Designed miniproteins, single chains. Designs and how they scored, part 87

Each design is a single chain, and the fold is of that chain. pLDDT is the mean over its residues in the fold that is shown.

## One batch from the design tools (miniprotein)

Design m3016
Fold by ESMFold2-Fast:
Structure m3016 (fold): chain A 111 residues (1-111)
Amino acid sequence: SLNEKVREVFGKDKTDDEIIEETFNLYDPDGSGYIDKDTFKDFLKKLSDALGLNLSEEEIEEIFEILADENGKVSREAFKAFLHYLLTGDTEGFSKELAEKAKKVAEILEK
């Protein structure tokens, strides 16, 4: 399954919270609480390569637009919801809006 592949890529020796926080901080090194468009698209390209998903530029753009806020950035909360869903298949603890966004992105990644 997609969840198993994601877990293998990020490592079986780390907790979900450790993976999420370490990954977000890698792409938000200044601690802004947001990942900009170019940085997030770079993350998605690396994730696509690591998971063997062969995402097109159009699919990467679509994923970004689903997760981005009104200012064109991916918040820490949206990133956590997305990566948590990919690791666990669970949306518990997230708003209905973020849960639906995470599920829509996963559907693109699974097909």
Scores: mean pLDDT 82

Design m3017
Fold by ESMFold2-Fast:
Parts: sequence; structure tokens; C-alpha cells
Structure m3017 (fold): chain A 115 residues (1-115)
Amino acid sequence: MIEELERLLREHVEATVEYKRALAAGDFAKASEHFVREAEIFEEIARLMEEAGVELSPIEVLRLATLRAIKPRAESHPVNAEMASLFSDLYTDEKIEALRRKFEERGRRIVERLR
């Protein structure tokens, strides 16, 4: 369980970073693929946390609901140029690397709670 959760947390960080890089680059098809991957990994993390008896925070519950609602649209329609333009201003390389570090730290704290 812990080893599987650690693997999924690493994969989630990578999928999140690649999603934001693809948006910043205007690669809408790749962004859609990485978003779907991020959503699937997050659903699996949530399932393992619930199975372990760890309560999801209200923000994590809201994120899960949001990802579930958007995933079918992302699979059917790549992110368009308008969305890419909006997100490019939010996700510079510096901000993406800062987000990577924050997610890695959060993942470590989750694993520590299960030990």
C-alpha cells in the first residue's frame, strides 16, 4: 500500500507538470492526454487514502469532483486556444517547478501519516 501510494504520488506530480507544460506550449492534444492521466491517478490516490481510513480534505473532495466532471470533456475535446492563452500566463517554467516541489512535499506528508 505505502509503496503503491508513493509511486502514484510521483506519477501524479509528473502528470500535473506535463499537463501545465503542454498548456503553456499550446499543445492542446498533449494537454488533454496529461489532464486525463492526472485525473485517473488522483482518483486512484483518493481510493487508496479512503481504503487506508485517511479522510480527504474538503479541497481534495472538491478537486476530485471537478476532475470527474471535466474528464469526459477533456477526452472528447482538446483544450482550445483560448484556454491555452489564459493558462500560459499562469504556468511559466518557474511556477511549474515551484508546483512540482509543493506537490512532492505534500506527497511526503501523506506517506508520513500512513507510517
Scores: mean pLDDT 70

Design m3018
Fold by ESMFold2-Fast:
Structure m3018 (fold): chain A 80 residues (1-80)
Amino acid sequence: SLSDEEIEELVREIERHLNSAKKLAKLGEIDEAWEALEEAELKLEELKKAVESDPSLKDKFVDLDTEVGVVALFIAVNKL
């Protein structure tokens, strides 16, 4: 099971990758934006495993999973 500090770092990494994906999409760097989103999804899978050990993390996981979906839609809308 991850410590509170490890969970906070994992969440920061996910948020960093999501912010990078949004920035790259705004710059028209669509392939790079998808790569950044994939990195966020890999870290989110680690958080999902932590939820199995600590159900109190479920709401944070759902929030980040929802944001991944929103960012994916944002990237998709910025491609023709």
Scores: mean pLDDT 86

Design m3019
Fold by ESMFold2-Fast:
Structure m3019 (fold): chain A 83 residues (1-83)
Amino acid sequence: SRAEELTELGKGMIASAYAFFGPEAARQAREVSIGAARLFLSPEDAERVSAELQAYTDEVVGEKGAEEAAKMLELARAAEAAD
């Protein structure tokens, strides 16, 4: 469906924006994708797509943020052990 196609396109834009420009760019890609859904879909489909893109953005930002934090903690611990 068009709703599924816009959801997958939005997820791709959010993931790409995060990879190249970080969490704020991912949130901007989410806003653009939700705006497109509201223009091209029924209100009911637009709300469903919006909810999915919001959840996906939280997952992408949260998971990758946690991975970066864990890596920084390991680097700090290794630096202390080297002294």
Scores: mean pLDDT 79

Design m3020
Fold by ESMFold2-Fast:
Structure m3020 (fold): chain A 100 residues (1-100)
Amino acid sequence: SPLPELPSLSEEERALLERFVALSRAQADAVVERIIALVADRPELAATIEGFRKEMEEKLAKGELSLRQAQAIFFSRVLGLAEGEGLLDRLLAAVRAALS
């Protein structure tokens, strides 16, 4: 499936997004758990990320998005949230580790 139109990403962010959207559902869920663990000390951020996950799961269940599209939108939103909170470098490191 084609990726949805996404905001401007760095080359590193785009490379990690491409790797993330190639994952199976189970592999993607494991990466998401690592992201949630990263923000466990900030329950408001964990709740926001879980909200993104639930929205994507609902749209996927309704057939409104493919798995690849849902993964791309989810990851893009998490990148934007992490950048806004000064956590982008930590997020990118955690995702790289989870994908190794």
Scores: mean pLDDT 84

Design m3021
Fold by ESMFold2-Fast:
Structure m3021 (fold): chain A 100 residues (1-100)
Amino acid sequence: MPLVPPVVSLTGPTEVKEGETVTLTDSWSGYPPPLVSWLKDGKPVTDAEVSLPVVDENHHGSQVVTLKNVTAADSGTYTSVAESPANKSRASASLELKVL
């Protein structure tokens, strides 16, 4: 298969209440399969459960970040970054989460 640039999208709630569980889901495509990383306010995500990536035969993948018992400290901009291992081209998608 020829090189396919990475594409990424990110879905999840933008407003939640303190104490709720938040699930952020990315979806990506590209060939070879991109390397995916998660950032919060430009830093690697900490204090979150990150699922193992699920990749299909069409080079589409998804990954889930789960935040349990959220607090105001979990508010911020979450970014999924997909990077091609072949040429280091990147795509990113961001979501701003507000904990009320």
Scores: mean pLDDT 79

Design m3022
Fold by ESMFold2-Fast:
Structure m3022 (fold): chain A 74 residues (1-74)
Amino acid sequence: MSPGQQAIALLDELTDKIKAGQLSPEEFEAAVLRIQDLMNAITDPAEAAQVERRFRETGLLAQQRMPKVPPPPD
């Protein structure tokens, strides 16, 4: 399995966990770091672009389902 294929598989798993509400912020952070390490190992630009697209989609989903505490109003 290539680094890009591993990153896609992790992104699929992460997306499923986000949709199921089973992902903690700590697990999300650890998964993001692992995916970024895998992305750095990708040498095929087409594979890198595919992983970047999937990563962006997963990040947007996480932002929608795991909102940060808003800063205090000032």
Scores: mean pLDDT 76

Design m3023
Fold by ESMFold2-Fast:
Structure m3023 (fold): chain A 96 residues (1-96)
Amino acid sequence: APPALTLEELRSLSEEEFLAMLSAEARAQLERAEAIARRLAEAVAAGDEAAKEAAKALLAAVERAYATSHSPEELAAGLLAAAEAAMAAYEAAKAA
């Protein structure tokens, strides 16, 4: 197995380099996470306070994923989980 990437190395990768290291499954997870994050960012830009709170939670979860992931695949899965959790919290707040 390849050695685990350091947090510094993960943060220094270009988008192209990061994508080249991912499996097809991990790439699909990252694309889904990016789509969710973009939707949330649009709501934040519109001044939605529930979206701002969800975005703060997402940022904290992203920092945890970077701190705890030992591979690009683990990072992609962690980023998707963080994005899905943030969107679920936002949707729940809007439904209340």
Scores: mean pLDDT 76

Design m3024
Fold by ESMFold2-Fast:
Structure m3024 (fold): chain A 64 residues (1-64)
Amino acid sequence: MQEVAREVGEKLREVGRKIDEALERAREEVGAKVEEMRAAGAPGEEISALMQEALKKKLRELAG
């Protein structure tokens, strides 16, 4: 009985790792854009808005 529960838990952990990796890539893409905007002297509000929109798009792609 313990074996089956462990295997399911291991599988869920693997799926979680893949999701984490996808989110990390999304942050890297957004991070590059944020760095560019920061170097250009963009306001923090504009940078935050860009980050939120980009992350929302990536999350929608992952969910869809």
Scores: mean pLDDT 72

Design m3025
Fold by ESMFold2-Fast:
Structure m3025 (fold): chain A 60 residues (1-60)
Amino acid sequence: SLLEQAEAAREAGERLRESDPARALAHYLVAASLYKQLGRDDEAAAVVAEAEALRRELEA
């Protein structure tokens, strides 16, 4: 299901955040997109915030 895919992408992002932040960012953005499609706005906002924080670190 799309929810299972969103959760898997979020978990992958969380797992990779410290070791592979660029790959983690990609997974967070996929999760956010899927949560938005599902109307799960709170979860989408949470992973978007994680992605934006990580993106700022990578662009510094």
Scores: mean pLDDT 84

Design m3026
Fold by ESMFold2-Fast:
Structure m3026 (fold): chain A 68 residues (1-68)
Amino acid sequence: KKVKATLKVDKNFTNEELLKLLNEKLDIKGEIIGVEVTVNGKTSKVNLDELIETLKENEEVTVTLTLS
């Protein structure tokens, strides 16, 4: 299964707040087996740690998760 959401992050979000927002927007059920981010129309495969960094560095990110 693939789930997708566009996240607009506040400059004051902590890592815990970002993970909570991600869970709420994507309704994560099952194991994450793939992560993709789209920023300004460019899509990249990333690790979960790279996802957190991308969310912190960009105002708006589209996240696509592949779930088992």
Scores: mean pLDDT 75

Design m3027
Fold by ESMFold2-Fast:
Structure m3027 (fold): chain A 73 residues (1-73)
Amino acid sequence: SRADAILEEMREILEEVKKEKDIKKIMKYMFRAMGLNTELELLAKQTGTPEMKAKAKEGQEILDEILKIAKEK
């Protein structure tokens, strides 16, 4: 599903941000993850299912971790 594809890409971005040292690349990953999370939240709102709410929550948790790592660099 699109939601699963978004979560997979967000997890990949998180792993890349952990090992990346270039601030410009970190910022690019951060903005990409923000866009993906917004799309996932909209999908969850449109479907209204508990499964989609759980996926949106996971996406937000991944984004929060990405932002935390980016701020510490």
Scores: mean pLDDT 87

Design m3028
Fold by ESMFold2-Fast:
Structure m3028 (fold): chain A 90 residues (1-90)
Amino acid sequence: AYVEPPAYVVELAKKLGIPEEVLKKAWEYYLKGEEALKKKNYAEAVKYYQEALKLFPELVEAQTNIGMLYIMRSLGLLPEEAVKLLDELK
């Protein structure tokens, strides 16, 4: 897996005043969410995307994937543990 954030994400972080260390940590959480999602560990995926968004709320990749998980929840496709974590997000 490519672990380095893409150039457009780095430029967005610079425009928003997000420190490089915070960007790297948010991106690492996003990548962990991606790996959890590939393994269908939906609760773990929700947790990692939430951690990424706490550090970098404007990270479109994490926003998109958590949005997808909300759609999956509305379709009854998520386990109870993942539903509870999404509920904690408000």
Scores: mean pLDDT 82

Design m3029
Fold by ESMFold2-Fast:
Structure m3029 (fold): chain A 60 residues (1-60)
Amino acid sequence: SLLDAARKAGLSSREISALILHRKHGYSYEEIGDILGITKSTASKYITNAEKKLGELASV
């Protein structure tokens, strides 16, 4: 599952949350920032970092 792949790839809980909101729900970086109480820039960094760690491993 996506969550198992994320844990194996070493994603933090925040990175996993941002990735799910972006990939499964299609939220923008700004919307994710609002949901998680972080800036748009931080949301972008979490998603970019998560995608780099999971690019070949995460399958929906």
Scores: mean pLDDT 76

Design m3030
Fold by ESMFold2-Fast:
Structure m3030 (fold): chain A 71 residues (1-71)
Amino acid sequence: ETVSLLEKAKDAIKNNNYEEAIELLQKAKELDPRLRSFLDAVINSIKNKTSGKENLIEGVEFARDAAEEQE
């Protein structure tokens, strides 16, 4: 489920496993296209190191909440 992927992505970010986080976020985009542009922004922030860890976690939490409301 999209929510499970986003929760795993958040945990990966907390553990500095950014490569795993990117893979999980990409899978979440495939399952829920409504989150595509938002998750692309989070992925780009990870790749370009433009956001701190807390901001990345907040972004994933926001996407998780949106996905949870649909399921």
Scores: mean pLDDT 77

Design m3031
Fold by ESMFold2-Fast:
Structure m3031 (fold): chain A 82 residues (1-82)
Amino acid sequence: SDIEYAIKKLAEKLGVSEETVKRALYELIKAQRDDPSKLEEVKERLKKEYGLTDEQIEQLENFISALEKMGKLDEFLKYLEE
């Protein structure tokens, strides 16, 4: 699927696992949608739990911003929800 391919490419770009990208995207998107006041806490947790750098988190946020502008954010979130 286009979504799996995008996740794979993003994981390769960031040098992390596809699973890490999926979990990070899920948490960031949910925070932005459900409780934006928790976004800073989510970013800090992602750095501590997954070893993500500020640069890697910025790349994830840029990816989410692009999805939002393309109207694909809901499709991605639905895919990431288990």
Scores: mean pLDDT 84

Design m3032
Fold by ESMFold2-Fast:
Parts: sequence; structure tokens; C-alpha cells
Structure m3032 (fold): chain A 64 residues (1-64)
Amino acid sequence: ADTALLTAILAAKPVDALVVLSAVLGKPISSAAEALAAFNAASAALQALIVAQLKIIAKNAAAG
């Protein structure tokens, strides 16, 4: 579910998704593959923060 959301946002809004993951995880993330690996390696708390931000991106993308 969470990985599917991240994959969808990386396809629709890659720049926004990469900025969110880089900010939340405190490291530069520059590709979809790197983002998926970093998300899966993150703690449940960090994954929850990322998912909350991805849901905001999804709403903004759907309103276009």
C-alpha cells in the first residue's frame, strides 16, 4: 500500500517526491529506485511522515 503510493507519486510528481524523501530522511535522493530503497529501509515513524506528505502531493496532482 505505502510502496504503491510512493511508486505512483514518483511517476506523477518525481521532483516533489524526491524532495520530500530527501528532506524527511536527511540525505540526497535523486532517483526513483534510490527513493524506494531508502523508504523501505526507513523506520515506521519516518515512513508515516513520508506517506502523509505523499498524500498531500497526490491531492495537489489530482486537482490539476
Scores: mean pLDDT 79

Design m3033
Fold by ESMFold2-Fast:
Structure m3033 (fold): chain A 81 residues (1-81)
Amino acid sequence: MTRTMDPATRLMRDIQDIIRIYSQEGGRIPSVQALNDFIAGRITPSQFIDIMRNAPKKIPMSDSQRAAFGQWVAAQRAAAR
């Protein structure tokens, strides 16, 4: 049973899960499109986590993609307070 959680707490948990999965995959992502959709807010953190877990292959992140992801994480951490 999933408990009711406020959006800020849920977002912080999702960010931590994404960072953990990203680190476990050696900084790899399921696809450039999935990362871009996630950073642009077209897919939710939960959807991105699901895509990461179910992706048959993962690809390395470019330096620009890593910077964009880092900026997104910092912005979400600020918003989750």
Scores: mean pLDDT 71

Design m3034
Fold by ESMFold2-Fast:
Structure m3034 (fold): chain A 105 residues (1-105)
Amino acid sequence: MNEEQQKAQEILDTLLAQKDLSAPFEEPFDLEDFPEIYALAPDLMSLSIIRQKLEAGEIKTVEELIKLVEQMFENVKKLFGKDTLYYKLAEGMYDLFKKKYEELS
């Protein structure tokens, strides 16, 4: 991997290591439990999908990682109200993401 891909991996690993924040977003939501979610956001992003893309060499730059992580947060914001646990966890994870990105910039 080049330096940009290494930085992207380090950011992703940091998010995945914070299980208290990341666990609900690690795997795609179950269609049987949340069929309405996929109707509203059929391209719903998860951390495991981002990891798979990084491992496949599809993420070449930190900027590409940022776009996928932001897509995931926007999906959560559209699907869940500001007073829900999922929304609050997503905000915490976004704050962690921004802090780690700034440390590596």
Scores: mean pLDDT 75

Design m3035
Fold by ESMFold2-Fast:
Structure m3035 (fold): chain A 69 residues (1-69)
Amino acid sequence: MEEEARRIAEEVAEETLKDYPSVKSIRVKDVRVEGNEVFVDLEIESDASETERNAIVVKLTRRILERFE
């Protein structure tokens, strides 16, 4: 499951990079499965504002979680 979670996270990160020109790179640092919850640790490099960066993180996390449901 964790390998599948990491694969999904990397795929979503790659798709998000194409959608947001302000994002320079997205790295999946860690993916953990704890009980019925999936935790994803992401590193995002962008020249976007703090507000835009936070919105991107929320969208990424949501997309990853939706792939598991």
Scores: mean pLDDT 73

Design m3036
Fold by ESMFold2-Fast:
Structure m3036 (fold): chain A 63 residues (1-63)
Amino acid sequence: NQLRAWVLQRAKAEGLTFEAAAVDRLVQLAEGNLEVLASFIEQLSTLQEGTITLADVEALERH
């Protein structure tokens, strides 16, 4: 999936890594929209350092 690769590359630029399930969930929440994906990654970079988990991504939806 090209979107998955894009998310991982963007995350590396922000100093983040993702669990596989977290990437898949993020793409689902963004409905494949690159602008929404970029916004979510930016939000995650301010809230979390290191590895982004499925729970971290789900917390974005519960906001």
Scores: mean pLDDT 77

Design m3037
Fold by ESMFold2-Fast:
Structure m3037 (fold): chain A 108 residues (1-108)
Amino acid sequence: GEVDEEKVIELGKKSKSPEELIEALLKALSEEERKIFLEVQTKLPQKIIEAAKAGLGMETLERMREQLREERELIEKIDSPNLREWLLEQLKRLEKAIEEAEKILEEQ
């Protein structure tokens, strides 16, 4: 089935914690969509943690950009347009965070 992005957004507004939002999203997703969602979400935080532990620098941020490109290619293979668009927006937010981190490193 398709994921209704508007329902996901409304659910986000009503959720009191990130954990409640994730549980509600997982219940709304098909089995295949749920698997893809978990792969994207669990890998991205781990990559950020590893980068922070290794000492965040411009080279590390470039490697993170490469990893996000690979995740984008995985997301593009999702058959549900609504889920795909939602996950691409999550990646876009993370890409923006990396861009802001790069600017901070260049200015300091």
Scores: mean pLDDT 59

Design m3038
Fold by ESMFold2-Fast:
Structure m3038 (fold): chain A 77 residues (1-77)
Amino acid sequence: SGEELLAQARRLVEEGLKRAEAAKSKQELEDILRETGQQLQQLAQQALQQGDWETVEQLDRLAREFAERMREIYEKL
């Protein structure tokens, strides 16, 4: 369901950001961004295949917000 996909995406974002806060290098942040981004993209593809456009839009928004927060962490390193 869309609710389940969104809950999974929120957990991935929270885990990714927690890992990012502990990261000691820009390379570690790039790896976290790549890994979490790929997982979020897979969830968006699942929602798209189900025809759930509302969930696709919410997942895209979560992915953009995650990328923006990661950029802020990256710039402080």
Scores: mean pLDDT 88

Design m3039
Fold by ESMFold2-Fast:
Structure m3039 (fold): chain A 67 residues (1-67)
Amino acid sequence: TKLTPEQREELERRLSGRELAVAEMLSLGFHPSYRQLAAALGVSVATARRLVRRAERTLESLGVKVD
């Protein structure tokens, strides 16, 4: 699913760089494991899980379906 310009602007207002990158990935239908995401971002698995949850909640609030 692709973001509308309005949805992208709202994401950029609510999410920081790492959170925004995760939200963009999820909006395109990519679902890396928390371990893979943690390694890619240089964060802990717990932090990766928090980033995904924040991204998912923000996308859902904008009507974007996350699979």
Scores: mean pLDDT 77

Design m3040
Fold by ESMFold2-Fast:
Structure m3040 (fold): chain A 71 residues (1-71)
Amino acid sequence: SALDDATRESEAAKAWADKAIAVLKEQGLDGNAVRVRRTADGTWEVVGVYRFNAEGQAELLGRPGARAALA
């Protein structure tokens, strides 16, 4: 169903985002949130790495894109 498909896509995005955060920290981008998207070829990319401050405001640290692809 469309709801099941959306849930699986959200779960896949979250799992990939968690891995991307770990890899990006090793590369010097120590953020606490990432925005990810699926590209036209079905791969994931990071469209933004953010750090949220105590006020809940997001600071953009970088836009690594395809550089964050887990090879």
Scores: mean pLDDT 68

Design m3041
Fold by ESMFold2-Fast:
Structure m3041 (fold): chain A 70 residues (1-70)
Amino acid sequence: SMQQLFDQFRQASQAGDDRISDIMNQIIDYLQSTYNITDRILAGIIAHYMVHHQLPIDDAIARARKMIDS
């Protein structure tokens, strides 16, 4: 689930694990498939807001779209 990926990212970040990038890519892949997001850059920004700012998906999408201006 998305929550399990977020938990894995938090644990890897606290441990200084080199898997952080791979876990982030898994989160991005999940967001693209689940929410039909075709733009990987947009999905990456959404993932960033959800993981680092703890925004719910709708708020993360709104913030990410505003940042890209697309």
Scores: mean pLDDT 80

Design m3042
Fold by ESMFold2-Fast:
Parts: structure tokens; sequence; C-alpha cells
Structure m3042 (fold): chain A 81 residues (1-81)
């Protein structure tokens, strides 16, 4: 189904994002992965709930998740600038 393909793609992008963070990839690469992940989660929310979750809400949720996982605030702020 379209939903299953979107979830699979979101998981693949999320894994690339986590690997990029672990390996100290350039912040520009990390920002691109964040933007791709947010767009995929918007499409998933549209399929599940009939409306896309706002980009700003998804960015804030991901920011809070990273801070909770102990990623430094300075790096998180740079990613979401």
Amino acid sequence: SKLEELIKKANEVAQRFLDALKEGAPVEEIRRLVDELIKLIQEISKEVFGKAMPVDELRERLRRYLLKKGIPEELVDEIFS
C-alpha cells in the first residue's frame, strides 16, 4: 500500500539521518535529511489522519526528540536553523 511504502521510506531516511549524526556528517547534509524526513512524515499523517501535520510542529517534535536523546542544543539549533 502507499502507506506501507511511505513508512518504509521514512525508516530508511531516519536511519541515514541517525548514521549521519553518528559519523559527524556536515550540518548541510543533516539538514537535507531532516527536510526529507519531515516531508515523508507529513505524507504519512495525511494518509492516516486525512490532513498533513504542519512542518513547524514536526520540526519542533524532532527537535525535542533529539534534545531528549542528549544531542547538544548548539548542534540541534544549527540543524533547525
Scores: mean pLDDT 85

Design m3043
Fold by ESMFold2-Fast:
Structure m3043 (fold): chain A 70 residues (1-70)
Amino acid sequence: MQVVVEVLDNMSRDQGMDLGRQMAQENPGSVVQVIIRNSDGSIDLIRWDTVSGRVVVRRVSQDEAQQMID
């Protein structure tokens, strides 16, 4: 299973969702993760599982984001 990750700065959740959908269509059988870094230091995580068709969207605080990057 391939994991495809894209990191974006100051993109809207809707734009990240559209990008995730496009990447999911281009990478069937993979898990696609779009990470949006917001100006307030929070992160929006969008995970698209192309096998199950499930989409998970989660916002993490700046503190959680630091733990995930470090």
Scores: mean pLDDT 73

Design m3044
Fold by ESMFold2-Fast:
Structure m3044 (fold): chain A 100 residues (1-100)
Amino acid sequence: SSLEETYRRLLELHRQFAEAYRNRDYEAALATLDEILALLRATPEVSQSDVDAFAALLAEFKAAYKAGDEERAERLADLISLEIAGVLAELSAVIRREKA
């Protein structure tokens, strides 16, 4: 059930990121990504490789935003969303195995 709460929170944060980014609220988008990274680091079921991949994408996104590189930022936002979707799929699989 703790994993189900983590899954729900990650899904909510992903939606908050997508909405903030769409609204050009980059400060809120960056704050949400920092919160996602903290959640992934606090979740033992998330692999270190997934945490490292997300952290690297977030660092590149922050750099692109600071440089005003909108095209790179858009590509990185898409990659970040795909990485979050992958983690959600992995957590969903773990939850299903625990109920089996």
Scores: mean pLDDT 86

Design m3045
Fold by ESMFold2-Fast:
Structure m3045 (fold): chain A 97 residues (1-97)
Amino acid sequence: SGEELVKRLKELSKELAEAIQNKDFDKIKEITEEMKRIVDRLVEEHLDQVDKLFLDEAYVLIATGYEYLNKLKEAEEVIDRGLELFPDSPYINNYRK
């Protein structure tokens, strides 16, 4: 369900922050890829059932994870998608200034 996916996404957001602090690049990769899969599914199947404010923050966190992995193209693609879906989001707009 959308609620279960959002709950998992919030848990992964906390795990990503810990992995970044610990410089655990294998964990950053696992978490970033799982968050990306969950966000893509939420947007496609459950957008009307979820907290849209958290989804825009999740796009920024996924882009941050890709940056730590030196996947700059993937980070840019994620941020561009977030901006397309949430053009007025301060989180996404502040990522690029």
Scores: mean pLDDT 83

Design m3046
Fold by ESMFold2-Fast:
Structure m3046 (fold): chain A 75 residues (1-75)
Amino acid sequence: DDAEKLARINELIAEAEKLAKELEKLGDTESAKKVRELIKQAKEARSQGKLDEALKLAEEAVKLGKEALKKAKEE
């Protein structure tokens, strides 16, 4: 269901944007930039109707953001 995939992509993009903002607040601007680049790629894939690619990129953005945030909080 393309509608369900699109909803999931949008949820993951929103989560990744929140993670990027948290990383910026903690001074991890490099990881935040990488997360934002993946968000940009996910949005581009979404605009082209490449929903499976957009979903994968959005999931990668969230994963990277969560891993970077965990590491930043350990410092």
Scores: mean pLDDT 87

Design m3047
Fold by ESMFold2-Fast:
Structure m3047 (fold): chain A 110 residues (1-110)
Amino acid sequence: IAESQLLKAIKKAAELLEKEGNLEDAELLRKYVEWMESKSLTYEEYVEKYGEELLEALTKGAELLEKEGNYKDASRLYYEAGQIAKALGKEELAEELFKKAEEADNKVVA
């Protein structure tokens, strides 16, 4: 269920990126969903090959979700982006992204 909620959030972000004319980042997010469903590469291999591009796409998607007031899904994407940043060795960026995830989550009514 948690993975299904993340997949739903990523798909929503891809639709928002397409509406903004950002077709490349939208396609990156759709390919990430396909990979999460297929597991054709290990997480480590996927992040090594696509992680930097995916990190940018996830962050932009989260910002668009937050702009729409979808703080719940924005928080999920910021957290996912933070995990990828950490896997890429970008500790400072990971910390900033986790903080953005917490700030977005705090705007969701419990």
Scores: mean pLDDT 83

Design m3048
Fold by ESMFold2-Fast:
Structure m3048 (fold): chain A 89 residues (1-89)
Amino acid sequence: GELLQKAADKIVEAANLLLKNSTDFEALELAGIALLIVAVDKALGELDEERLRRAIEILREAAKLVKDEKVKAEVEKLLEEAEELLAAA
């Protein structure tokens, strides 16, 4: 439970970083989709590892569209941390 919650928090951090710093519409749209997945899971009261992994995959695609290499690297680091938390769960 705790590790899934921490993974979800890292996914939200990555998505918010993209929303704050990207000017690419497709990257922003993908970040919004990932946030929606996490929000729906939290609203249902039970985090699903498969859906959190899907959100990570979506954000990795969004990161590929980002031209700012610092933002891209920071997003990719957050997603790696989220995957490590899911692997430990």
Scores: mean pLDDT 85

Design m3049
Fold by ESMFold2-Fast:
Formats: sequence, C-alpha cells, structure tokens
Structure m3049 (fold): chain A 117 residues (1-117)
Amino acid sequence: MKGAEGAGDAVLGGLRGDAEKAREGGERMGRGAEEGGELDAALAEGVGSTGGGSAEATVKSGGEDEKGRSGRESGRGVGDGGLQAYKLAKEKGKEGAKKGGELARRGGVEGAEAAAA
C-alpha cells in the first residue's frame, strides 16, 4: 500500500545514503496519512517499530570500520523519524501519521548527508 511502501523506501534510502529515495518514501508516507485515516495510524505504528529496530541494528552492526559508521548514522536518522511517527500516531492518529511522514523524510535526508560527510 502507498504509505507502507513509502515507509520502507524512506528507511532503505536513509540506510543507503540515498537522500532522494528517503525523501520520496517520506512524501509517500505523508500522502498516505492524508488519504487513509485509520489505516495511516496502523502504518505509523509499523514505521515506528521498523525505524527504531533498524536504527538499533545499524548501531550494533556498525562496528569499528568507516563504512559501518556511515550506515549507522543513516539508520539513526531514519529510525528517529519512525519512532516520532509512532508516538504522534498514538496521540493524534491521522495528524500524527502525517507529521511522522515529514519527520521520516527529513531524518532520511539528514542521515544520508551524515553518511556522505
């Protein structure tokens, strides 16, 4: 579904340092939130769980090498956005999911920039 696929793209884009893919994923998730209502709340919960787990896994697997650090920073940015989306969805439902999509988009872009630096 549009929002779920967007969330996946935002996470993968951030982890790969692909700012454009992360941005597009976040935008699709935000659009899904505008269109879906109840469905968007469930989607935001999934994004929060996936993003948080992804960030934790990236930090643990980042290890000591330079490439591991790059992936760790990218995952952290996307994971933070996902966790905030989950929290907002629990409090505001549709509004939370929409704002969460925006946060995931920005987190993915910031993660990609950190990985490139």
Scores: mean pLDDT 50

